# Ledger of designs, part 55: designed miniproteins, single chains, continued (4)

Each design is a single chain, and the fold is of that chain. pLDDT is the mean over its residues in the fold that is shown.

## One batch from the design tools (miniprotein)

Design m13877
Fold by ESMFold2-Fast:
Structure m13877 (fold): chain A 68 residues (1-68)
Amino acid sequence: SPLEQQEKQIEEQMNQEIQRLTDEASRRLAEAAGDPERQKQVRDDLFKRVDELVDKRQAQIEALREKS
C-alpha cells in the first residue's frame, strides 16, 4: 500500500540518520581516547540524539496512519 511504502521510506531515512550519528560519535570517541569523562559525554549525546530522532520519526509514522 502507499502507506506501507511511506512508512518504509521514513524507517529507511531514520536508519541512515542513525548511521550518520553513530559514525560522528565514533570519530568523537577516537578524539576522546584516554578521556573517560569526554567518552561518556559523547555516548550520552549519541543516545539522546538517537532517542529524539526515533521519537520524531515515530510521530511522523503515527500522523501518516491517522490520515488513513
Scores: mean pLDDT 85

Design m13878
Fold by ESMFold2-Fast:
Structure m13878 (fold): chain A 94 residues (1-94)
Amino acid sequence: SSLIEKYRKVLEKLEEEFKKAKEENDLERLKSIALAGAYLAQEMAKEFPEYREEFLEVRDLFLEAYRLIDSDPEKAIELAEKGFEKLREILEKI
């Protein structure tokens, strides 16, 4: 599906930006990327209703990462990495 291919490319680009922000210790960019990940998961939940609950769980992981970035950046990074991993797993099922 061309739509699935588009989401895979967006996800890959977002993961690359996340890795760069993590290497640079750019907390503001990590925060922005976590929010973008939540938005991406929410849009996927609308497009793939069969996996809606799984995508909404991923959204919540990214929102928690966004919330924690200023107080616990290590935990926030761990949650965002789990969010990316789960997004990849769901996309492999579609």
Scores: mean pLDDT 89

Design m13879
Fold by ESMFold2-Fast:
Structure m13879 (fold): chain A 103 residues (1-103)
Amino acid sequence: DIEEELKIAKEIIKILEEDGVKITVSVVEVETEEGKEKKYVVKLELSEEAKEKLSEILEMPPEEAIKGVEAMIAEALMMEERGIKPETEAEEEIRKLLLKLVK
């Protein structure tokens, strides 16, 4: 349910903003059958408290929760760069929140 995903995304963003998370975004070029493709790699530096909060919200171990959030941000950046439109208003709001986090 997209409304549940939006609620979870808002809680994630709040945790990251309140923690003062350090976000590092790197761009790597990978060789594909269609030529060189641009890929985003996102790394989050969080307090132990924020890691535990993300673990609780996502219902997974802290390391997996962090990797999941990093992947969500990387996918949002890639979809925006490729001009892929959100399918719903909730999905558009989620993407805007994630992109605002990395600016």
Scores: mean pLDDT 80

Design m13880
Fold by ESMFold2-Fast:
Structure m13880 (fold): chain A 96 residues (1-96)
Amino acid sequence: MKREISILSVALGVVTTAAILAKEMGLPEVDDAVQAVEDIGREIAKLVAPYDPELAKKIEETAQKLAEAVRNGDLEAAQKAFSEFLKLVDEAIEKA
């Protein structure tokens, strides 16, 4: 469980970076990268839900906010959402 959450968190970070770069470059693939951020956040939430359903909900909601910020090109909102997401993931790993 801790390893799966850690791997998915790294994957979300990589995909978020790719989505931001795609958005800045005007690439059509940005929608696929943004969808991957939401999907990975949801998978992390599923792993967390059995032991902390409130934390799982916050993780999913924060991943959705991150995806929306990237889709809108709001880099400040994306940085804030990503920072919040990492703090929630660290809490989830500690509790697992």
Scores: mean pLDDT 83

Design m13881
Fold by ESMFold2-Fast:
Structure m13881 (fold): chain A 75 residues (1-75)
Amino acid sequence: GPAPAPRIAVGSNDEEKTKKALEEGLKLAEQHPDVEAIGISELPDGSVRVALLRREYDAAAGRPSYVIVESKIIE
């Protein structure tokens, strides 16, 4: 059957940078079929980061964690 689309989470109020970050994140997700989530977050300098996330078990913490497989900064 068709694979589920990755979840998208947005943590920025800059609509233009968020739109660019989402477009870039979706392009990057085409190269990473194991990605479960796309996170968009505002950085302290006002730039926006798009991050592609995969869920992995963190043996040191004894719990599942999301790891960044690829990221890009939108200025």
Scores: mean pLDDT 77

Design m13882
Fold by ESMFold2-Fast:
Structure m13882 (fold): chain A 70 residues (1-70)
Amino acid sequence: MEEEVEKLAEEIKELFEKAKAGEDEKGNLIKAAELAFEAQKLIFGKEPPKEVLEQLKEKVENSTVEDYLL
C-alpha cells in the first residue's frame, strides 16, 4: 500500500513538473488530480466522496499552474 502510494506520488510530481514547464498544463493537472484521488482511496481504505474528485477537477479547470506553485 505505502509503496503503491509512493509510486502515485512520484507520478503526480512528474505530471506537475510537466504542467509547470507548460506541457499540456491543464491535461497534466487533471491527471495529477485523478492520481491524487486514487492515492486517497489507498490511504483510507475506502472510496472518497465523489464530490472530492469533482472539486479537484473544477479547481484545475478554474486555476493555473501558478496557483498550485504558491
Scores: mean pLDDT 67

Design m13883
Fold by ESMFold2-Fast:
Structure m13883 (fold): chain A 62 residues (1-62)
Amino acid sequence: METIKALVGSDTFTNLDTGEKYPLSEFEVLSVNGDKLLLKHKKTGKLYEAVLTETELIAKEL
């Protein structure tokens, strides 16, 4: 099981700037540093900084 999905209870994350939800399956986890994750979108190669909150994962494009 994917650790991120287990921690969040969800297989999606929310973009802070747009409010859009993205499926985690389209992203690769590059690093974990405490509550912060560096994610890479598989199709576009764009990097996102994601933060774990109490109930959800929120992210912003780098």
Scores: mean pLDDT 67

Design m13884
Fold by ESMFold2-Fast:
Structure m13884 (fold): chain A 107 residues (1-107)
Amino acid sequence: AAAYAEQVVQRELEHVIRAAEKALNALTDAKAGRASVQDAINAMKEAYETAKLAAERVAAVLGPDHPAVQRLKEVAEYMKKAYDAAQKGDLDTAIENARKALEIARE
């Protein structure tokens, strides 16, 4: 059963990492004037929702108190901070929080 649990965690982390990378790229492109701030806000919202869903799915397999669930919740919290900052037009704070979320997801 341990191998299955590890596979679920790895799959959900891969989804979260891809969403976070896409959102970080959208934020950096918006700051550089290469993309719209609205596209970056939308990408951040999707990354936040992806992290929340990942935490729920891992909790369903491993239980809500498992360390992997706590880690995914921390990722979601940083993505939410990035989303809120992006909505205010604070792209620097959004980028910082998105980078922190990606760092935690990669640990």
Scores: mean pLDDT 86

Design m13885
Fold by ESMFold2-Fast:
Structure m13885 (fold): chain A 70 residues (1-70)
Amino acid sequence: SEKEKILEEIEKLANEFLSDPRVTDEEKQIIKEELERFKKFAQTHSLEDFKNIAEAFKKRLEELKKRLEE
């Protein structure tokens, strides 16, 4: 399904961030909690809404990664 492909993409990006040794345990916990919430949204939101939520989460992960490189 399209939602499953989006979930796989977001999980991959989140796991790449979570595997970075520069990320603190506190930051990892927050992102793990956000990822679990995101997974639940797949069951409760339309495909269109879920795509918008996924895009927002991707931008958040990109911003956090950028801050690690500053």
Scores: mean pLDDT 83

Design m13886
Fold by ESMFold2-Fast:
Structure m13886 (fold): chain A 56 residues (1-56)
Amino acid sequence: MSEEEKREIVRLWSEEALPVEEVAERFGVPKSVVYELFREEVGRAVEELAEAVASV
């Protein structure tokens, strides 16, 4: 799986708010892969938000 595909998956849930099931189906991956990508992205955002804690 390419890093470009991973970025596209993250953008789809952020831009169009698609359900995890739809995203997984579009890319032919199991839901667990989508969740793992979300976890990594959220982990980075949480560390930055810990100082900024304002914008949602």
Scores: mean pLDDT 69

Design m13887
Fold by ESMFold2-Fast:
Structure m13887 (fold): chain A 68 residues (1-68)
Amino acid sequence: STEEKLEEIKKKSIDYALKLVAEGVSLDDALSHAVRLLSEQLRENGIKLSPLEFLKLYNEIKKEVEAS
C-alpha cells in the first residue's frame, strides 16, 4: 500500500540522517541530505504529496532524528 511505502521511505530517511550524524555530519546538513533522499524516493515510487503533506513528513523525520 502507499501508506506502507511511505513508512518505509520515512524510516530510510531517518536511518540515513542518523548514519550521517554518527559519521560527524552536522544535524542541519544530515537533515538536508535526508530530505533530498526523501524527495528522490517519493519521485521514484510515484508518490505525489502536497507541500503541506511533505512539510508534515519532513517535520516527523526531523523530530525522530533530534530525539536520537
Scores: mean pLDDT 87

Design m13888
Fold by ESMFold2-Fast:
Structure m13888 (fold): chain A 101 residues (1-101)
Amino acid sequence: TEMKKKALKKMLEKAKELRDKTYKELSKTVPDKQAKIEAELRVLAFEISFLDLLQKAPKDLTEEDIDKILKDAEKRTDQMLADIKAILARAWQNIERTNLE
């Protein structure tokens, strides 16, 4: 629907802002490569949270509904990022274990 396209556009705009802000904040305290990876993981966490909320939203979306979904996705971002990092850590440990004699 037209409103879902508008929602996705607003998500992408917010994702860009979040990437830029996260990278700027982290680049002062961590190496550049780590800052870039952390910023991308935060964007991924936000986008997953947003898309989950959008999928559960009514078909007759209003602009107020979209703004609420954006805010709710932002609130869920830190928890989703923690969940993603936990999954990645487990995957990495499994790879390391298969390479040990």
Scores: mean pLDDT 83

Design m13889
Fold by ESMFold2-Fast:
Structure m13889 (fold): chain A 95 residues (1-95)
Amino acid sequence: SLPSPAEAEALLKSQEPVLIIDNKLSVRKLVLPNGLVLLGIFDENGNLLLSVVFDPARRTAVIHDAETNTTLTLSTEEALTLVGELLAQYIAKYS
């Protein structure tokens, strides 16, 4: 029931941004019927930078870095910290 990185990206691309930062970055979010929460950070051209699949029931998250094609499984708290750090880096890079 956990979506792959490719499935998560496709689902997130169909969503309107919930947040736009400096007209450069967009954040998209989707809550699935099974309670999973998908989050994606995209550049100004609509390319995925980062996707996250949060599992609130297990208190875990799967983070996918699209540039390096790297996937990590972390606790929800570790994932939120990493997402905040990466978002700050993206803002610095694109602003």
Scores: mean pLDDT 87

Design m13890
Fold by ESMFold2-Fast:
Structure m13890 (fold): chain A 101 residues (1-101)
Amino acid sequence: SLEDLLKALQESIEANRKAFEKEMEDYLKRLEAQRPKLVAERQEKTTKLINDLLKEGKVDEIKRLIDETSANRKKAEENMKKLEEEGYKTAAKVQKFILDI
């Protein structure tokens, strides 16, 4: 019947959502285990890049990198809010982790 088809479709959608959220949960656990290393590596690379550009007098390039980073962070924050609104709470936590490192 039509009701049986709609029920099967709804069950399939819910199963796919749960599978995706489980995958995101496992991914977040792997990321959290690496958090101190990822933070240290990002800080070292960023500091080196800025120092190298300063030594070359490329102040305008540093400004462009700051503007690009700011724009990318805003887009990621918008994506995080959309994931939360759609009920993908674990995927939103993964996005927040990426923003925080």
Scores: mean pLDDT 86

Design m13891
Fold by ESMFold2-Fast:
Order: structure tokens, then sequence, then C-alpha cells
Structure m13891 (fold): chain A 80 residues (1-80)
């Protein structure tokens, strides 16, 4: 049964992932390339969870992925 997350919940998830990436990058003194690799892994994990476990529609998954990728890129720019 598909669970629908609200836009507010999705925005909070995006912020949470971006902040976790920043924290991880600072803790391990990651280079920009290393932070970018970690960011891509985190995006893929979250997107796969929403698509496969939460059964989110493809259109919503794609919209979320774009927002998450943008937030991750901004996080990398801030810490690297």
Amino acid sequence: EPIVLSEEELEQLVKHVAEELKRYAKMFNLSEEEARKKGKEMVEEVVNYLKNEMKMPEEKVEEFRKKLEKAVEEAIKEVA
C-alpha cells in the first residue's frame, strides 16, 4: 500500500540528507570529489527507498530526486 509523504515531509527529508552530508564531510575532512561521491550514494539510497519501499509514483520520485540533488550540490559547495 503506497504511503504518501506530504511536501513538508519531503522538504524536511531533503534538508536532513543535506545536513547529514555536511556533517559527514566535516567529520572526515572529505575532498570535494569524495563529498560528491558520498552525496550521490545518499541520493540513490533515499530515492530507491521512496520508490521501492514507499511505492512513491515515478513522477514524484523524479521531482524529489531533482530537489535532493540540488540540496546535496549546495551542501558540497558549502563544505568543500
Scores: mean pLDDT 78

Design m13892
Fold by ESMFold2-Fast:
Structure m13892 (fold): chain A 96 residues (1-96)
Amino acid sequence: MMSIEELKEKIKEALKKGDYEKALELVKELLEKYGESEPEETFEIASEAAEELAKEGKYEEALEIGKLMLKYIKDKELLLKAIGLILRIIGLELDS
């Protein structure tokens, strides 16, 4: 099983290489395995990935990360932050 640190490094490398499908797949794995047990760390990594995808115009992939956060994170405060992230991504797409 990959650790949070290994997943974080692989996500960063996939984003750096422009492999956005791989980045999304790795974020999904991170949230599925650690979203409930390590919600703060997984939220930070997933939100950074979603923001990078949105900056690159990959709004569909960024929104998919937001949806996965809503599914796997159980903390109310972090869920509200995830909703805020989703709304920001939608705003960026509409302003493009």
Scores: mean pLDDT 84

Design m13893
Fold by ESMFold2-Fast:
Structure m13893 (fold): chain A 55 residues (1-55)
Amino acid sequence: MSKVDAVTGQEFEDVVEFKDGVVLSKVSAEALKESLGLKSETPSAEEIEEALKKL
C-alpha cells in the first residue's frame, strides 16, 4: 500500500509522510497540522518533520 491514506484507507497520488512513516493524504495532513495550531496550504515534508518533533 504505497500511497494509501492511513486515516481514510483510500489511495491518493498526492500524499505526505507523517509520524515516522505514516502516509496521509493532503487533507489528513492538513488536519493534523491544524491540531498543532499550524495552518499551511501545502503540508511540506519539512513542516511535517517539525510537527513530528513536537509529538
Scores: mean pLDDT 58

Design m13894
Fold by ESMFold2-Fast:
Structure m13894 (fold): chain A 82 residues (1-82)
Amino acid sequence: MKKKALVLDADEETRKKLKEELEKKGYEVFSSSDAQEAMKLLNEKKPDLIIIVDSDELNLLMAEDGFKEAAKEETEIKTILK
C-alpha cells in the first residue's frame, strides 16, 4: 500500500521541495499552509506521516479541535527545518 504524507509549511518554496522529495520516496503527498487546512486534510486523508516545518505551526495544529481523534495511533509526526 502507498503511504500518505501531510506537509504543513507556511513557506511555499520549502513546502514544494518537501512535497517533491516525499513523492520521490513513494509517498502520496498532501500540503497545507495553515493548521485549519491541515486538520481538514488529516481527517479526509488519514496520513501515515505528518511533517511540520515550524514548531509554531505544530502548536497551532495541536490546538485544533479533533487533532487527537483525526491522527491515527500509528501516525508519525516530524518537525523538519527544510
Scores: mean pLDDT 72

Design m13895
Fold by ESMFold2-Fast:
Structure m13895 (fold): chain A 101 residues (1-101)
Amino acid sequence: LTPEELARIRAFADEVADYAAGLSLEEIKRLTEEYKKKFDELAKEVPQFARGVRGLAKEVEEWVYERLKDLSPEKARAVAETAGYAAGTYYAELQKKRLES
């Protein structure tokens, strides 16, 4: 990842987290399932990067969770998981684009 790509992935994760923080817990869980489906599908398409994609998703999840101290633990974790899957999806799309000419 270039510093520019990493910055874009983090900016996207922040936008997703900010949006999700305003939703109900049930709405966040639905959004998380949507990103998780995309994440799982894309990770299968770039298996050589799957470990890196999952690692980035987990790093973003924990990073976002630490920032959401004002939310309940359950809601903070749901928002963080959504942001993590969103970040992983973005990274997987970038890797897929690099493999497709």
Scores: mean pLDDT 81

Design m13896
Fold by ESMFold2-Fast:
Structure m13896 (fold): chain A 104 residues (1-104)
Amino acid sequence: MKPPKGFGAQVAEAALKAGIKGFDITVETGIALINTPLAMAALALQEEGKPNTVKAAVENFDKIKPETLIRAAEKYGLSQEFIDALKEAAKDAKNAKEVIEKVF
């Protein structure tokens, strides 16, 4: 599946509206972090009432349920096209990290 156009821009706008900060690439962790997937993880953590920091997103990305990620996307006004792509990816994904890896 090809990633739909504008997903990164939608996530960036949602993260700004939610007050999420600190999406810098930390080369020190040895992980290739892209702001968009981590911003989606942070939005999902905020929906669960957990810290919405880059560190919390990295530490909890594999612990977030696909359903929480989809609910966050719906709550923060991401497009129906993006939400449908997340729902399709979620059918055989165990966690939010696997959903994002299928979409991006």
Scores: mean pLDDT 66

Design m13897
Fold by ESMFold2-Fast:
Structure m13897 (fold): chain A 55 residues (1-55)
Amino acid sequence: MLARAVKDAKGVGKKVVHIPKGAVLEVIEVTEDGFALVEYKGERILVGAETLEPL
């Protein structure tokens, strides 16, 4: 599933990753605690699900 960042966000993968507003991400899964695991530039990153808008 593709989603777009609605605001600048920080995600956590191997390091903290800055995700700019408007970035398009592949959503792998959404957790019950309000996080999404996404694929961004070849890396799997956890971000707040509220920062993403489904496409």
Scores: mean pLDDT 80

Design m13898
Fold by ESMFold2-Fast:
Structure m13898 (fold): chain A 75 residues (1-75)
Amino acid sequence: TITGDPSLAQDIVSLNPDIVIGTGRVLSQIRRLRPNIRGRRVDDFSRDTIDRTLGQLRKDLGDDLDIILLGDALR
């Protein structure tokens, strides 16, 4: 699709989240564009892994975090 085709990393950076979570290459691109955005890599994108990772982050950093989840399906 030609309509849209924005860089996913650039779109995520424009939202200025506190943390991004993912398995994919997009985490490296986000870190390159905005080093101050925290990246958390997960080994898989299962619900159990995501739930544990979110629970740990909210416990350590608080409940009011802007968190974005990224999947491997986006290459």
Scores: mean pLDDT 64

Design m13899
Fold by ESMFold2-Fast:
Structure m13899 (fold): chain A 75 residues (1-75)
Amino acid sequence: SAAREAAEKAKKEAEEKLEKYKKLMELLDKEPDEAKAVDVFRLLALRLAGAPDEEIRKRAEELGVSPEVIEIILE
């Protein structure tokens, strides 16, 4: 049914987001520069607040955040 398909899609999207956040946390745990880790959290907060991808990319580039981390935040 359409309702079951919608629920399954939502569950899959939630699981994918959780897996991406786990990868982000693993990268942050390995980051020796606390300022870089804080900047990544700021970008994630900006994304969750509904900022457009272009704004997030611009700020991430200005902060010197790696492309891998930017990709995780934008997904």
Scores: mean pLDDT 73

Design m13900
Fold by ESMFold2-Fast:
Structure m13900 (fold): chain A 90 residues (1-90)
Amino acid sequence: SVMEELEKEAKEIEEKLKKAKTAEEVIEIAERILEIMKRVKEVDPELFGDKSYEENSEEEYLKALKEQLALKLLKEGKLSEEEAKKALEE
């Protein structure tokens, strides 16, 4: 089922997030999360209640995801300040 495929991809993302040490890895994870969010919206629009995704462009949502992930990993000591800044470069 599509939901089982989405759960598998979510687990793969969680494993990558645990091992992420570079800006490139953070960006790749954010992009994968965005693709999962798009598919969830197509499968069950009623289940997907994230107004931020609906009100913002994909580019703005991706930027917000990169910021959230970079800050989370920085706080956890997994990502350096330099790599966090690279993930947020416009």
Scores: mean pLDDT 74

Design m13901
Fold by ESMFold2-Fast:
Structure m13901 (fold): chain A 74 residues (1-74)
Amino acid sequence: SKYEEFLKAAKEAVETMARYAKANGEDVDEMLERLRKAFRAYARDQGFSDEEIERLLKEIDEYAEKVKAELDAA
């Protein structure tokens, strides 16, 4: 589904960019905040409803916290 495809792509972007930021001594929290704003804008552009956008962002936020915890443990 369009929702599942968006979530998959967003999770891949979170993983890639968070790891890149960590490896380069950049602020992971700032990177994740920028990605969150970009995902909201892109989801709106793709025609998702406000309810769908909030659900997408919640799932993305939960995944981002998991990735951040894994990076902090390494």
Scores: mean pLDDT 85

Design m13902
Fold by ESMFold2-Fast:
Structure m13902 (fold): chain A 95 residues (1-95)
Amino acid sequence: MELGEIEPGSTLKGRLATDTVGAREFIVESDGKLYAVRTPEVRLLRAGEEVSLEVEEVVDPAKNPAVAAALEALSAGERYSGLDAAIKELEEAVR
């Protein structure tokens, strides 16, 4: 899939293409493009939610296996959820 580009510090408005990939990592559909982004704030979001996210950085799928897996699932018309992994990351961060 072709990923859109957005400047870090911008606000991305769109709809979540999958459940959250990580605690701060999301795939958002906006204007017919998919964006893989990392946010400064933790969010546990579900596929189909309308979002307005501050973009900390654009995620490169070649360097992020979870984002790559989520994009492969979307290409196959399959569901992807990183919610359980994101919850575990948050639990580990709180000790």
Scores: mean pLDDT 80

Design m13903
Fold by ESMFold2-Fast:
Structure m13903 (fold): chain A 71 residues (1-71)
Amino acid sequence: MREGIELAKEGRLEEAIRLLEEEGLSRKDARGVADAASKGVSVETALEVAELLKRGEHEEADRLLVRELTA
């Protein structure tokens, strides 16, 4: 999971999405995490968001993304 997020921060979005899907995220959720990481969300926050999404905690994941992107 960390490697996929780090690839997204490097701008390698297609590779990042593929790795995140392999870790158990849906394509839509993997794309969301990769996009957020590419826009400046930290690796640590993106990892927490990915774990929340895997648990179906979509509202909490969205709140964490908004909080970091608007800080």
Scores: mean pLDDT 80

Design m13904
Fold by ESMFold2-Fast:
Structure m13904 (fold): chain A 56 residues (1-56)
Amino acid sequence: MAQLPQEQRLSFIEQYLKEHGFSLSPADLYTTLAGKLGVSVEQVLQDLKVLDQLRT
């Protein structure tokens, strides 16, 4: 997909973090997620903030 809706991106990021989050550096994690989702690293950081707020 060229671009995913926010809900699908958040779901993908959450799953990826559960599988790989502890085994990757933050820089590598964010860059990999940005590439896989077709978005900027800045967008990945914003999506992570949204996930954190939804959890609390």
Scores: mean pLDDT 74

Design m13905
Fold by ESMFold2-Fast:
Structure m13905 (fold): chain A 80 residues (1-80)
Amino acid sequence: MDAIMEELRSGLEGLRAEEAKKQTEIAAKVAAANDLKSSFDRLMMEIDIKSTEAREQAAIESQRKALLGEAQARLDNALK
């Protein structure tokens, strides 16, 4: 009788080990998904920073071209 009870306990332990393994696999997949989200959020932040810098540089270039145009017009008017 004790041998049958020990076999049942061993079977239960095996099932618990399988559930623990499945839980570990689920936890690993959840961690991987969270890591991907964090990486995406960081990439979005970097894109926003670089896009802002590019827009600021484009605005400076546009203003510089406008100032050069004004300087050229003043020179042309002074030569008339």
Scores: mean pLDDT 82

Design m13906
Fold by ESMFold2-Fast:
Structure m13906 (fold): chain A 91 residues (1-91)
Amino acid sequence: MEELKEKLEKALEELRKMLEESGALDAANASDEELLELLKRAGEIARGQLEKIEAAIAAGKAKREDFDPELLEKLEELVEIQKILEELEKL
């Protein structure tokens, strides 16, 4: 449980830094509750995008290397965060 909370806190901190660097100051100054809601929505979008990418690769229409590695890493991180949030909600 503590490990999941620590991962979530790190994810929120990373999200705040990313939003601040991108100039999304209003979102960067949001409460932890507001950021959690953004993470849930971002995770849903990321899951859908990752499924489409994996489906294209499985169909032989694309290779993993054809995609931006930073984008893929970020999508995978958002999906992991969503799974952590789902696990915490079950507790």
Scores: mean pLDDT 71

Design m13907
Fold by ESMFold2-Fast:
Structure m13907 (fold): chain A 81 residues (1-81)
Amino acid sequence: SELEELLEKLLASEDLAEKFELIVEIAQLINSKMDKNSPLHKEAMKLLQELLDLVNKEPDDKEGQKKILEKILEIYKEGEK
């Protein structure tokens, strides 16, 4: 899955600029593949905002990042056409 590859790259990255670029790519993928009027789309975007905040405040919290990424992936699998 293209999303799974982006999530793995984000979790493996040690560069904040790269992590932010990957978050933008994930948002673009979600917007292209999910119905924007769906509650699942809204939840995925909310989780992505929580991930952005976590990366800014606690960049070394790999476990916290992984948990949010797993939730995004689950929602994406349910909401993808």
Scores: mean pLDDT 83

Design m13908
Fold by ESMFold2-Fast:
Structure m13908 (fold): chain A 61 residues (1-61)
Amino acid sequence: PEVELTPAERRVIHALAERGVVTREKLDTIDLDALAKELGVSRSTVERAVEIFRERLDAAE
């Protein structure tokens, strides 16, 4: 099943990957409010993007 990403969600995931946040452990330590403010998106957008990214990392095995 393919998960559709909004442009804002893709921006969050790209920003995380570019910063080397590519493990579940690092993802759990991110300040989601700070990231939302920095990227100009809602906190809920960041939460959703982080959840999707975590699922992608789990699938990478």
Scores: mean pLDDT 76

Design m13909
Fold by ESMFold2-Fast:
Structure m13909 (fold): chain A 64 residues (1-64)
Amino acid sequence: GEAEIEELKEEVERLAVRLVVEKNDYAAAQAAGEAIREAEKIEDPAEQIRVLERTIAELRERLK
C-alpha cells in the first residue's frame, strides 16, 4: 500500500546517504533521487514497488 511505498522511498534515501558518507558517491545519490521521482510517475502501485525494490538492490550492491 501507500505506507509500503513510503517505507521503500525512505530506504532508497538512507542508502543514498550511506553512499555519500561511506563511498563519497555523490553521483549515485543524485541517481537515487531521480529514481524516486521516476517511480512516483508510475500509476500502478505494484510496478512502483518493483522499481523501488530494484533500485534498493542496485544501491546495496554499490555499497559492497
Scores: mean pLDDT 84

Design m13910
Fold by ESMFold2-Fast:
Structure m13910 (fold): chain A 108 residues (1-108)
Amino acid sequence: SKLAEEVKKKLEEDNAKTKVVIDSDPESARKAGEEAIKAALKAEKEGASVVEEKTYATEDGFAVGYTLLKDKEGNPVFSLAVVLDSPEAVRAFYEAQGEMYRQEAAAA
């Protein structure tokens, strides 16, 4: 949608080689949430640090997750943004993220 494209442009202006994915399907959104957490955890194991996590939600059911990872020298290594273009995708994405974080906390 127009709002998703506008959010994508703002995230690209926010810098740091951001990969932006627009997802309106709840099954794809669930998998995107899981893969985003897996990617962040892998980067942390390689010595990168999560330096910024942001979530933007709109009244129309859009949500944006943004994660920025930097190496030990402060160089951006990875950033991911997911723009969720339906209320069902928003719900599936947040449920997947919450579940993944709970699994990591239980393993700690």
Scores: mean pLDDT 62

Design m13911
Fold by ESMFold2-Fast:
Structure m13911 (fold): chain A 73 residues (1-73)
Amino acid sequence: ADAAAEVVALAKELSGGAEEVTREQADAALVRAVIDGVLSPEVADAVGRRIRASGKETVSLAELGELVREAEA
């Protein structure tokens, strides 16, 4: 399955369908994806670190998906 698509779907569910999610919502989606076996903990950590490094308070669903795809590559 496409891990990026699953993480984006989880983030969208947690945000109530918002186009942009908070850093906390993105992290929660990554954690749930790890629990569900969609992502390794290492990939989830890498994505979370990149979000923090951006200095942004929110991340778009498109950006979140791209970060997951990049970390999986």
Scores: mean pLDDT 81

